# Designs tried in a protein design run: designed miniproteins, single chains, continued (3). Part 99

Each design is a single chain, and the fold is of that chain. pLDDT is the mean over its residues in the fold that is shown.

## One batch from the design tools (miniprotein)

Design m11433
Fold by ESMFold2-Fast:
Structure m11433 (fold): chain A 65 residues (1-65)
Amino acid sequence: MLSVEEVEERIAAAEEAAEGNEIMFKHMLIEIGRSVGEEAEKKAREAKSPEEAKKAVLEAARKLD
């Protein structure tokens, strides 16, 4: 399972790779969420924005750290 630090690094890399493409960034956040757990993936998919998806993934990672 990914640590909070690893999740933050992956999110930063995904944000740079997406270059402002919100659809791509949200897709990458869902994949990172899957690596954290099923609940994180589900919340990322249901998020209204990439910012909500990012928050959901980070909160799930923090609960495991």
Scores: mean pLDDT 79

Design m11434
Fold by ESMFold2-Fast:
Structure m11434 (fold): chain A 81 residues (1-81)
Amino acid sequence: SREAEIQAAIARIQAQIDALRAQLPTLDAEEQRQAEALILTGQLSIQSLSLPEEEVAAIEAQMLAARERGIDELIAFLREL
């Protein structure tokens, strides 16, 4: 069912986020910034499961544009969502 698919996707993404958070104390500052970007991207992926396809596509396009400008711009964009 769609609900089972959504729950499985949420559980998988949440497990990935939790694994990244567990690694944070062992990472240097640059690695922590990369991990933060991945955590925020994972959180957006979970939120996107509740959004219309067109809205998801627009957010993904903006996210990719921010990523091309740099990791700080990506993190700032994701925090403002």
Scores: mean pLDDT 85

Design m11435
Fold by ESMFold2-Fast:
Structure m11435 (fold): chain A 92 residues (1-92)
Amino acid sequence: DAEARAAALRAEVEARLATTPNPAAQQTLRDALAAAATALPSVAVAILEIGLDVAEALERGERVEVEVEAVAGRHALDADSELRYRVVPTPA
């Protein structure tokens, strides 16, 4: 479920933060953990996945833009949201 997935992703982000030498990736991972800490589990999953994807792109030397769209869930107008994102690499 989303709660178990969020817990697994938090552990993965913490492990990546401990090992990455890239300061921008470190900051991205710290920001993701902070944002996820106060989010609903489904939103926390999206935030942590975004953080990992951006950190990996930064570690590859890519410059990235993260476009995030927060969307209301199925019919829970204020209870659930879905985050949609896209990592946009800049040209060489």
Scores: mean pLDDT 65

Design m11436
Fold by ESMFold2-Fast:
Structure m11436 (fold): chain A 82 residues (1-82)
Amino acid sequence: SVSEKVEELQREITERWQQYVATGTPEEAQRWGQAASRAIGAASLVASGDEEQAEKLVEKIAEDPEGQALAQEAMDRVREAI
């Protein structure tokens, strides 16, 4: 289900963030944590059918190409599940 896909993404993204906290600098962990939170948020909005709000979240991270790419990946994976 779409809900299971969102839970899977939250788990995967959280694991990546924990790895950055363990092996990266505090600045890298903070930047990645913010990107991860926005990606999960955008994916959840797509899962609920709120594409307009998801797009607005992606716009807010336009100056962070890695964060934008992560949000797009998460959104696309949810779209593939519906």
Scores: mean pLDDT 75

Design m11437
Fold by ESMFold2-Fast:
Structure m11437 (fold): chain A 65 residues (1-65)
Amino acid sequence: MEEIRRLLEEVMEDLNARSQAELGRRLGVSQATVSRALRGEASEETVRRLVPVRYHERLEEILKR
C-alpha cells in the first residue's frame, strides 16, 4: 500500500506533475483514477498503467507482496 503510494509520488516528481490532475494528464488517465491509486483503491492493472515502464520491475516486486 504505502510502497505503491511512494512509488507514484516518485513518478509525479520525475514527471514534474505538481498535482493529481497533472499526473493524470501526463499518463492519459483521469484525476479520479490517480486519486484512487494513491489511496490504494485502484486495481493492480490500473496501477501498472499509471507507472512508467522504467519502474515496472520495481512495481512487480512490490505487487508480489
Scores: mean pLDDT 75

Design m11438
Fold by ESMFold2-Fast:
Structure m11438 (fold): chain A 74 residues (1-74)
Amino acid sequence: SSELEKAKEEARRLVDEYLGLARRQLLAEGVPEDEVDRLIAQARAIANEGISRLSLEELKELIKKLREEIAELK
């Protein structure tokens, strides 16, 4: 359904926002940029694979959790 597609898109967007914040923190901690970029790309691939398998209810729970985690990092 269009609602399921929108939820998957929102979850992927929030994952990208979260990973952007994580990237900034890892760089600030002195992790080399090439290694950070590799880790972020791998984490994004794993997250997107997971999102592709979730139900609408599971996606709503994930979206809520991601928003809470992002708010704590800001």
Scores: mean pLDDT 88

Design m11439
Fold by ESMFold2-Fast:
Structure m11439 (fold): chain A 67 residues (1-67)
Amino acid sequence: LSDAQIAEAKRRLEEAAPDLTWSDENVRALVELARTFGPEVTAQLLVREAGLSRERALELAEFLASL
């Protein structure tokens, strides 16, 4: 992952879940999860841990998996 890709993913995660602190390490781990297990599994995690709606979580997870 490039620094620009991490920065964009971090920006989107901070916008979607502003009450959470997103470190570069956590963002990298989440992108790796999305690439490995796919957007549906990642979306379920985002709903559970970040409190996102299913629709927003899936859109964000699909973006993360595409990096």
Scores: mean pLDDT 83

Design m11440
Fold by ESMFold2-Fast:
Structure m11440 (fold): chain A 70 residues (1-70)
Amino acid sequence: SPEEEELIKEAEELFREIIEEVKKKYKNDEMIETLEEQLQRTIEAIRQGQLDEAKSGIEWAKELLEEIKK
């Protein structure tokens, strides 16, 4: 559905930005691997119709990005 594709797009763009910031500031491969796993789970939740779970993951990622950008 268009709503699911928009959520997937938002999650992919958000996690891509976080991973890029982590690569620049922390150079922590374990953290990058964890973020990639979180993205995969968020996409799977969207695909399975678990929208509340997916939105919680996106909200968590937004808060993490704001913290990293400080």
Scores: mean pLDDT 82

Design m11441
Fold by ESMFold2-Fast:
Structure m11441 (fold): chain A 62 residues (1-62)
Amino acid sequence: MTVEQQVALAKYLIEELGLDEETAGEIVQLVAEGRIEEAVELLSKKAGISKKEAREIIEKFL
């Protein structure tokens, strides 16, 4: 994952899903580390969306 992709994902999580900077940063770090399932679970829980929707969002930035 490039730095530009990390910044784009973080902005999306904050601006479109209303997540705080700390939570967005944790999700971006998990994705950058290849810990996709953990990122999906955290995003689903924090944004109040399904794991399917969380996975689709993350995959768009890979």
Scores: mean pLDDT 85

Design m11442
Fold by ESMFold2-Fast:
Structure m11442 (fold): chain A 61 residues (1-61)
Amino acid sequence: MEFELEITEVAETFHEALEKVAEKVKELEAQGYEILSMELSLERLPDGRYKLTARLTLRAP
């Protein structure tokens, strides 16, 4: 069974935002979900932080 999930992380640097998204993906994999696709969207906030949104398509175990 496939479903969609969005993860949004905010960090002071792009690398930190990306690492936070990667940790959430790792948690999903640990639960037995398979990542079928991922779309990333990056936005700079007015305070200079990075907002990274990952739209995932997942397969249940």
Scores: mean pLDDT 85

Design m11443
Fold by ESMFold2-Fast:
Structure m11443 (fold): chain A 74 residues (1-74)
Amino acid sequence: SMFDELLEELEELTEKVRAGEVSVEELLARLQEIAKRASTLSEEEQEKVERAMVRVLMEAERVFGPLPPIRFDL
């Protein structure tokens, strides 16, 4: 399902951030695409995707420092 695919992509993205294999620009672009696709999911699934996105952002801030402000339309 799209929901399972998005969670898998977020897990892979987290690992790439930890490994230093993704730039801030690429990370933010991928998160925006994930948010766009997640907007078609149920409210419960959107909440789970949002929580996973927050985890990615927390890891990114640990690696890159403070990120520019970003808004996700879920």
Scores: mean pLDDT 81

Design m11444
Fold by ESMFold2-Fast:
Structure m11444 (fold): chain A 85 residues (1-85)
Amino acid sequence: MEIKNLREAVELVEEKAKNNEKITEEEKQQIFDQYKAALEKSPLSEEQIQELVDKLKEALKKAETGKELLEALNEIDREGVRLTT
């Protein structure tokens, strides 16, 4: 399934969390791409964007399930000045 925007990426993670499902490597790449694109479009500085991108990479490496990833993404969103959905 192709994730087209940040909202679809968040919805996928939430759905996987509800169903206690594992996130696949392909889904992780799509989630990463959408979050990175949203961060690059944000009014954040290049340094802030890089810090949040690095945190996202770490979160994706550590998370096996949708629930684990959702918790990590919520933490990134708090630091990212609420990525405008």
Scores: mean pLDDT 73

Design m11445
Fold by ESMFold2-Fast:
Structure m11445 (fold): chain A 74 residues (1-74)
Amino acid sequence: SVEELLEELARLAREAGLSPEEIRALPSQDAFVLAVATRMGGEAAERARELVEEIMRLAGLSFAEITERLAELA
């Protein structure tokens, strides 16, 4: 479900050490993926990208809407 994907993505953001404030400040999906890559490596970054794309595809959420939901869950 979209809720399960958002919870997984929120866990990944937390593991990457991103605060709710940092998550809300991310300007783009690419910036988020880069932040995960620099903190956790390429495999985690690829998973983050897949999760964002799947959430957008299933729920029609914008990246800004995703970051707000992630900040609430992190």
Scores: mean pLDDT 86

Design m11446
Fold by ESMFold2-Fast:
Structure m11446 (fold): chain A 75 residues (1-75)
Amino acid sequence: DEALARRMAEAIRRLGEAMELPAEEIETVVRAALEDPEGLLQLSPEELARRLGLGPRAATWGLYAARQAAKPLMP
């Protein structure tokens, strides 16, 4: 879903910048969201950090932002 991937990417960038995460780590999580948004949501922060070589802060907050963006739009 291209719309989901875009929402996740924007949320990850916005929160990552607010949390002062390294730009390279932000872009790594953004790329993962754009390539496989549903697969990203299935990972734990620890799995995401291991698979993408991220620090725990980037993995935790990046996944949090992705999950917030993925919330159902219909009540």
Scores: mean pLDDT 81

Design m11447
Fold by ESMFold2-Fast:
Structure m11447 (fold): chain A 79 residues (1-79)
Amino acid sequence: SRAAELAAAATRAASAETGRPVIEAGFMPPGLAANVAAQLGADVLAVHVDPEEAKKRAEEAKPIAEEYGLKLHEKVLEL
């Protein structure tokens, strides 16, 4: 789908920027996404189609990402 293609492109761009693997935390709970990313040595990308929900997910993930020393990326998709 177009949304999946845009999310994949954003994930690749974030990984290229930092040189680290990035996982997309679409529908995953923030704590689960951060734990998986930490095990993989990866950063997290928070993606949503609504700007407000994207910010909420990023805010929920931020303290967990900071605890594990991960970088949090944020992307809002326009469909």
Scores: mean pLDDT 69

Design m11448
Fold by ESMFold2-Fast:
Structure m11448 (fold): chain A 58 residues (1-58)
Amino acid sequence: SQEELNFTKESFRIVGDAVDQVLAVRQQTGDQELVEQTWEEQTRKVKEEVRSLQSQLS
């Protein structure tokens, strides 16, 4: 359905944005601890945003 396609596209956009943020921190700082903290923060954000998006499909 169109809703399933939109969910898939938006989910991939959210994940892509999170990956870009982690890579930016790695490139700017080279600090492994900060990169890992950013990865954890972005992972949490992705899960919340995708769950919110999924709840809208009801």
Scores: mean pLDDT 83

Design m11449
Fold by ESMFold2-Fast:
Structure m11449 (fold): chain A 90 residues (1-90)
Amino acid sequence: NLEEVLRLAREMLELLERDPNNPEVQREVVERAIEAGFLSPELIERAPEDVEGVADVIAYRFRTLLNSNKEQQEKMLEALERVRNGEKVK
């Protein structure tokens, strides 16, 4: 749900901001973002060695999400659910 998605985004952003140059934290955030549907696994496949760059994109997306109004946040959640439920499922 929206509250859980916002909580996860906030927690992941806080981890990145606490240790921005820690590759283990960057990797954990990328893995959590994939699990939550914020990132396609294909993005990692295209740039497997660019974990830092991917983490920066995630941080930007999370800041955008957290700073958006409720209507925009709900639209972002609907997009995530659509991806999970069918757009890339065979």
Scores: mean pLDDT 67

Design m11450
Fold by ESMFold2-Fast:
Structure m11450 (fold): chain A 72 residues (1-72)
Amino acid sequence: SQAQAEAEAVGILREACRGKRSGGFLQEVAQVLLRNLPPGETLALLRSASGRAWICAAQSPEEALKIAQSLL
């Protein structure tokens, strides 16, 4: 389900960002990514070390989406 994929993405991002980002920010990033991109490919990108690092450096959910689109 979309809700399950969003929860999984938040978990991955929370671990990768090591508490340096708010839960609200990570939830918004997960929602924006999974509403605009294929869920399987998006979760695979977030599970990759390089993909996580780039997404965690984003200043906004919109920037995170642009980064993810460039990597997919």
Scores: mean pLDDT 79

Design m11451
Fold by ESMFold2-Fast:
Structure m11451 (fold): chain A 90 residues (1-90)
Amino acid sequence: GSVEELKKAIESLEKAIAALQAGNTDEAIRYLKEARKHILNAKSIDPLKGIQLAMRVLAAITAAQMGDFDTALEAARSVLEEVKKELEKA
């Protein structure tokens, strides 16, 4: 259900953050894409908020592709915090 999608999003974001910290760009982008998919599938998130979070993950992907790891990390951490708050409400 939606709780499972939120938990998968959190796991993927945590793996993406670890990959970004290690400089593993391709791995980070893969996990960010997985996180975005799980956020969009989480029906318990308000649709507008879900789109906003998914767009922020896309910004993190773009930053990582450009080699801007600091921006990618900041965006990924921000999304992780918001998804954790959504899980607490579910």
Scores: mean pLDDT 88

Design m11452
Fold by ESMFold2-Fast:
Parts: C-alpha cells; structure tokens; sequence
Structure m11452 (fold): chain A 89 residues (1-89)
C-alpha cells in the first residue's frame, strides 16, 4: 500500500517537474505513466532512486511541493558531485 502511494507521488512529481520546465501537458502525463511503470518493474537507476526518495518525502509530509523541493535538493547534490569529479580530472 505505501509502495503504491510512493509510485503515485513519483508520477505526480515527474508531471509537475516537466510542466514547470515548459513541457506540454500530454508529454508530462506520458512521462508520469512511464515513471509508474519503471518503478512497478523495480528499475534501480540513480534517477529512479532519487525520485523514490523525493516521492517518499511527499507521502510522509502529505505535500507534493515537499517532494519537489527534496528532488531539487537531491539533484543539486548529484550535479555538484558530478562537477567535482570532472574538476578533479
């Protein structure tokens, strides 16, 4: 039950992110459906793990905005790590 709530929250986060990035509503809805399928199939990629963590925060706080804020924070941390690795040769 909790897992399905996390999957639904992850799909809503995906949709909101794409809409905020200027995507069309249809494109955002398609991406949300693909996100639900990937998570239900147990895809374990860094992006999916980050999305699951953000979705869990959204469920725990009862707010999709809280999940979006957590996702941005996690993405910034990963981008910073990637930049540091590139700078270190």
Amino acid sequence: MEEEKIIEAAAEITKELLLKAGAKEEEAEEAAERTKEALREGVKSLGMEILRRAAKVAVEKGSLEAGLEELEKLKEEEEKKAAELKAKE
Scores: mean pLDDT 76

Design m11453
Fold by ESMFold2-Fast:
Structure m11453 (fold): chain A 62 residues (1-62)
Amino acid sequence: AVGEAEAPASGAGGAAASAGAAARDLGTYKHVGQPGRAIVEAPTEEAAAEAVRAARQSALGS
């Protein structure tokens, strides 16, 4: 399908990384296929979800 979708995430990570709020663990994340736990550091669930997604994309990439 041809269509550009604007991703609402402009400066969201920058605001979290800024001296406004320190990053911290929001919870534990279970690895897919491997029994384990990964803690994602972020002040908000949205930032944490982005980090987890990026990690998966990196693993799936190549």
Scores: mean pLDDT 50

Design m11454
Fold by ESMFold2-Fast:
Structure m11454 (fold): chain A 80 residues (1-80)
Amino acid sequence: SIEEIIKETREKVEKLEGLSEIAREILEEVLKLIEEGKSLGEIAEYFLSKFMENEDKLSDEEKEKLMEVVGEMAEKLEEL
């Protein structure tokens, strides 16, 4: 379910080390958009916009972790 995907993603993010406040804020807003039933296109647009806006503030490791978390979530949502 969408609720289970959101819960599992929040638990994963809380356990992840090396994520800045900016990275965590981006992920939390993505989760809120999913909870609100926004389209995958709107969620992707938001994520890419914030990712690009904060590119110089995010480490390469954080960028990889953000892409992994969001990609895993998108795959699970498409399987519903």
Scores: mean pLDDT 80

Design m11455
Fold by ESMFold2-Fast:
Structure m11455 (fold): chain A 76 residues (1-76)
Amino acid sequence: MSTLVGVSTSPDVQSLGRRRGIQLGVDQGDRIANVTVVTGGSIDQTRDRLNQLRNLNSDITDIQQVLLLVRSPSDS
């Protein structure tokens, strides 16, 4: 139960998120990166996207908490 504060990420990470339809927020308060990923895809697809983002940003090494928000068409 943590409130994520939207922070600016690297341009490359935000560019990838935009192309993938992902909204990305990162909170690094206690040296722990809490990442929120919002996408219209399935959970499995969201995990794949997140792993790609982690590989591009080595600063996100220890993600203890990840909030995955998956919006399906049925949620409309």
Scores: mean pLDDT 42

Design m11456
Fold by ESMFold2-Fast:
Order: structure tokens, then C-alpha cells, then sequence
Structure m11456 (fold): chain A 76 residues (1-76)
């Protein structure tokens, strides 16, 4: 349905434009969405990114966006 595809496109666009995720990593996320569904993939990714972001923020005093970008790279 259009609603699910639109949410998927919005999420991928957010990762690309705000968090500057590479095209290679975006393809990995797209595959996970195919396997697990958008909502489950988003929840799992947010959980893993939050855990890694918390560890990065303890080691480095970085901007919030930079921490999220690095965390996504480490998760993928």
C-alpha cells in the first residue's frame, strides 16, 4: 500500500539526508525492511543505534547528528 511505501521512503530519505548514510548501507537497510518489515527494522535499528550512540557519547564529545551517523556505520 502507498502508506507503507511512503513511510519506507521517508525513513530512507531521513537516513540519507540527515544522517548521511551511504548508498551501500541504505541497501542493507532496504533488505532488512524486506525481511522484517519497516516498523520492526526501524525499531531494531533505533535500539542498536541508541546503544552504540550511548557508548560513543561516553568516549567522545560529539554533536548528536555525528554520534548517530557513526553509530549507524558501526551497526551496519
Amino acid sequence: EKKEEEKKEEFLNYLKTVLKVSDENLKIIEKKIEELGLDKTKEELQKLVSEIAAELSKKENLDKVEILQKAIEKVL
Scores: mean pLDDT 72

Design m11457
Fold by ESMFold2-Fast:
Structure m11457 (fold): chain A 58 residues (1-58)
Amino acid sequence: VSQAFIDAAVREINAIDPATVTDADLASAQQLVDYLKANGMDSNPAVAEAIARLEALK
């Protein structure tokens, strides 16, 4: 996984607004999270923080 991809994925997850979030937004973010976890990227602090933020929105 490239650093550019990690940065883009973290940005997309962090761009989710709790006031306007849809089920489709959550599903798309979850797919990014699943991909990052499958590649061992959840040890990255920025990725871990983005995952925690997404879980708080559920």
Scores: mean pLDDT 79

Design m11458
Fold by ESMFold2-Fast:
Structure m11458 (fold): chain A 78 residues (1-78)
Amino acid sequence: SLVEEGHELIDRLTEELRRLAVERMRAEGASDEQIAELLRGLDRLKEEAKRQFEEIVETDPERAKEYIEAIKKKIEEL
C-alpha cells in the first residue's frame, strides 16, 4: 500500500539522518545526554511525518506518490 511504502521510506530517511547526526555530534564531543535528546526529537518528527503522510494518502493519493518519489531521491542524495 502507499501508506506502507511511505512509512518504510520515512523510516529509512530518518535512520540515515540519525546515523549522520550521531556521527557529527560525537565528532564534536557531544555528551550521551545531548545525543539522546536529539534522538528523541527525531523519533517525534518521524511519527508526525508518518501521520501527515497517511492524511495525504487519504486526501490526495497522486500527491502522496509524488512525495514517495521525492523521499526516494532525497535518500539517494544522502
Scores: mean pLDDT 86

Design m11459
Fold by ESMFold2-Fast:
Structure m11459 (fold): chain A 62 residues (1-62)
Amino acid sequence: SPQEIERLEQRILLYTAVRDSIQYILSRLDPDSPLAILNREQIALLEKEIAELEEQKRKLEE
C-alpha cells in the first residue's frame, strides 16, 4: 500500500541518517581502536537493515 511504502521510506531515511552520523564519528577515530571496531559493526548492522527495508519496499512497488 502507499502508506506502507511511505513508512518504509521514512525508516530508510532515518537509518541512513544514523549510519552517516556514525560514519562521520568513525572518520575521526583511530581505525584500530575498540571504539572504531564497534562503530564499524554498528554501520554493518544498519546497512543490513537498510537493504532489507529497500527490498521490502521494492516488493510492495511491484
Scores: mean pLDDT 88

Design m11460
Fold by ESMFold2-Fast:
Structure m11460 (fold): chain A 98 residues (1-98)
Amino acid sequence: AKPYYAELKDVPIPEGVSLEDFAIEQAKKAIDSVVGKVYSVEVLKVTPNAPFGIDLHLEGKAKTESGDFDWTADVRRTSETRVDVFVTAVPASLKYVP
């Protein structure tokens, strides 16, 4: 199955929104833009201060019009008020269809 990638560069974080909540919203938006309409997203893992300068790493699942996807999002601060977000979405691995 082919992975889908989306990158958002130097996007402003709204005042009063946590980095985690903002990252989840941006991941959903990025997935919607590359795989089609997103019906739901589930966050399974959140890793703050991840290796290689990643300020927040998220892993989750998404249900879309194009099927179920496993996704990851890597968030890096470019300033105190702005971030880069890199999203990878892959069709759900190991859904055996006989």
Scores: mean pLDDT 77

Design m11461
Fold by ESMFold2-Fast:
Structure m11461 (fold): chain A 68 residues (1-68)
Amino acid sequence: GAEAAARVAREAVASRDSGAAGAGHGLLEAHRKGHGPEELARMARRIVEESTDPGAVALGRRVLEAVA
């Protein structure tokens, strides 16, 4: 659900991987604005499809698993 996705995003923000941290900041901000699991999944899918940063892509996949 959305809370699990937010937890994964917070872990990414605290990590040393700048790509994962950047993507995590965006996902966490969306969650803080009240976006639910469907919107977080949509954002994560977009990161996986459009990002060339391997840390961001890995975070996107983890968020999709956490939302399920």
Scores: mean pLDDT 84

Design m11462
Fold by ESMFold2-Fast:
Structure m11462 (fold): chain A 55 residues (1-55)
Amino acid sequence: MEKVEEERRRLERAVAVAQEAADLNGYTPEQKQALIDRVRAAGEARVAAVEAELK
């Protein structure tokens, strides 16, 4: 459970950093959303992997 919470916090942080980087670099709304989607997908995959290890 604690490792899952840690990975969720990492996902939250990664999304926030991606949003800030996209805004600072003048990404279009489409490019920004694509970046966020990729970061979220990677983070969700890590959360799922940790959850699978706990079974």
Scores: mean pLDDT 80

Design m11463
Fold by ESMFold2-Fast:
Structure m11463 (fold): chain A 79 residues (1-79)
Amino acid sequence: GSNPALAPLPLHVQIALALALAEQGVSDIADADPEELARLLKRYGGPSLDADLLRAALEALGMPEEDIERALATFETLL
């Protein structure tokens, strides 16, 4: 089902999150690897997914701040 906390996010971000979690074989953000999640979100979200949208999405899913910072650091190193 859809997480109501994700409803304010753009649809393409919600789709990218669903695809990234499915690719990792997880249904809960707590089971996701933050660095791999960032790599998959870069793949599925494309150039329209920026660091601010990524932070908002991960915060909405309840990811711990430490894991959000790891995901953002990984995301920013991707070319």
Scores: mean pLDDT 73

Design m11464
Fold by ESMFold2-Fast:
Structure m11464 (fold): chain A 73 residues (1-73)
Amino acid sequence: EVEKKIEEVKKFLEEQKPAVIEEIEKARKEEAGDSPNSVRWKEILQTNPPEEAAELLAEAALEGFKKKLEEKL
């Protein structure tokens, strides 16, 4: 399931980039609530192994964060 996959991704990132984990968790909670981006997260988690998913989710979280900042304009 998606939730279990993200936990595995967090475990991989936990040893490498703890700060990124927090960003991923924030993005996941917000996207799971009401965002079409939740589809992208689901796709990444289902399609990729945890290690690769970690990289892709980190990139997606950063891109989503940038988009939010610009959207606030």
Scores: mean pLDDT 60

Design m11465
Fold by ESMFold2-Fast:
Structure m11465 (fold): chain A 109 residues (1-109)
Amino acid sequence: HMEEREVPVKLEITARSVAGPGREWAGVIVKATAELSPEDAGATVEGKLEARLKNPKAEFVPVLYTSPPVEARLDADGKVTVTLYGAATFIATEEDSEIELKMTVFVRR
């Protein structure tokens, strides 16, 4: 029942592997960057990663990782920037699949 709000993030894929000869699994590593208000200093910031195929298939069952919650802190420039990481690993039994990734980031006071 703490006050919680969703914040916009810039989501980037930092590493990607795809299924191919000799590999049955694919994976992605993502970086989410949130630019917050100076008033958010000391708040807890938590991310939740979701992954799906652009054309959904019943057998798409990703294993997801999201970095632990972090405390928002003011930097030397008076800005609050928080970076969270996620990873999705999945069995790709056919050609490389286009995946859609979403990181939802929450700030709690």
Scores: mean pLDDT 73

Design m11466
Fold by ESMFold2-Fast:
Structure m11466 (fold): chain A 74 residues (1-74)
Amino acid sequence: LREEEDKELIEQAEKIKKEVEEKGDEETLKELEEAGKKGVETHSDTIPEEVARAAGMLILYYQKGRTDVLKPRP
């Protein structure tokens, strides 16, 4: 069942976004929002929009090596 994994993905993305907002890193926040938007544009036809957005944001964060706020998926 994908729903549990999808929820974890969304929760991780929300945690990242809140952490960035709390630190006042406006540039990184905008990059995350753009990455999420690209995820939706690429995958919204095949997966829920929230999941596509979360996936886009997580990919960006892994590329930047900012894993200090992430919990790995099982």
Scores: mean pLDDT 68

Design m11467
Fold by ESMFold2-Fast:
Structure m11467 (fold): chain A 57 residues (1-57)
Amino acid sequence: MEELKREAVARARELLAPLAEELSRQDLDTQRQTLERLIATMPPEHREILLELLARD
């Protein structure tokens, strides 16, 4: 289970990396506001990956 999920996360991370990179260039308040708006259109799993990409500092 963990192995298969890890591979899926890696693939999704590659797809979401450009979006996360753009968001990381903005201030924290703007990042959070944008993520809240994206919740309405993104699956929770993709949202978690995007948040992790932003928090990887």
Scores: mean pLDDT 69

Design m11468
Fold by ESMFold2-Fast:
Structure m11468 (fold): chain A 85 residues (1-85)
Amino acid sequence: MREELERQIEKAAEEIREELEEYAKELGLSEKDLENSVSLAKEIVLTEALAKSAPRPSFEETKEAILREAKGVLSALAKIKERAA
């Protein structure tokens, strides 16, 4: 279960990478900010999926969850940088 979830999360993150890269560019964030945000989003989604006593989420559900979490982290980083500038 866990290894299958990790593999599914990794593939889902790869499929949405171009959309997240475009979103990060719109916010003026670096490639490193994008990598860190995706890494954190994958960890959040994995932790939530393992905490639920429900069946394994579908690939589409996993992709949507990573996209949502990663965009959230990127938006938060953009606001932090705006306040620091």
Scores: mean pLDDT 80

Design m11469
Fold by ESMFold2-Fast:
Structure m11469 (fold): chain A 67 residues (1-67)
Amino acid sequence: HMMQMQQQIDQIADEAVDFAFRVHREYGVDVGVVARSRAYAMANQAGMSSEQVRRVGDRARDIARRR
């Protein structure tokens, strides 16, 4: 439901970060860059606005940098 938007953003960000660490393990690419790109793709598929897509991507990058 629409009232769970913040939870949805956090879920997409966490999923994108987990994907990025998996890709990093195989290819040695920057985790933050991959996490942000994956989050953008997932948010777009979820039908989020351009502003929400950017927010999810920035959130995923920040989570990846803290790990």
Scores: mean pLDDT 77

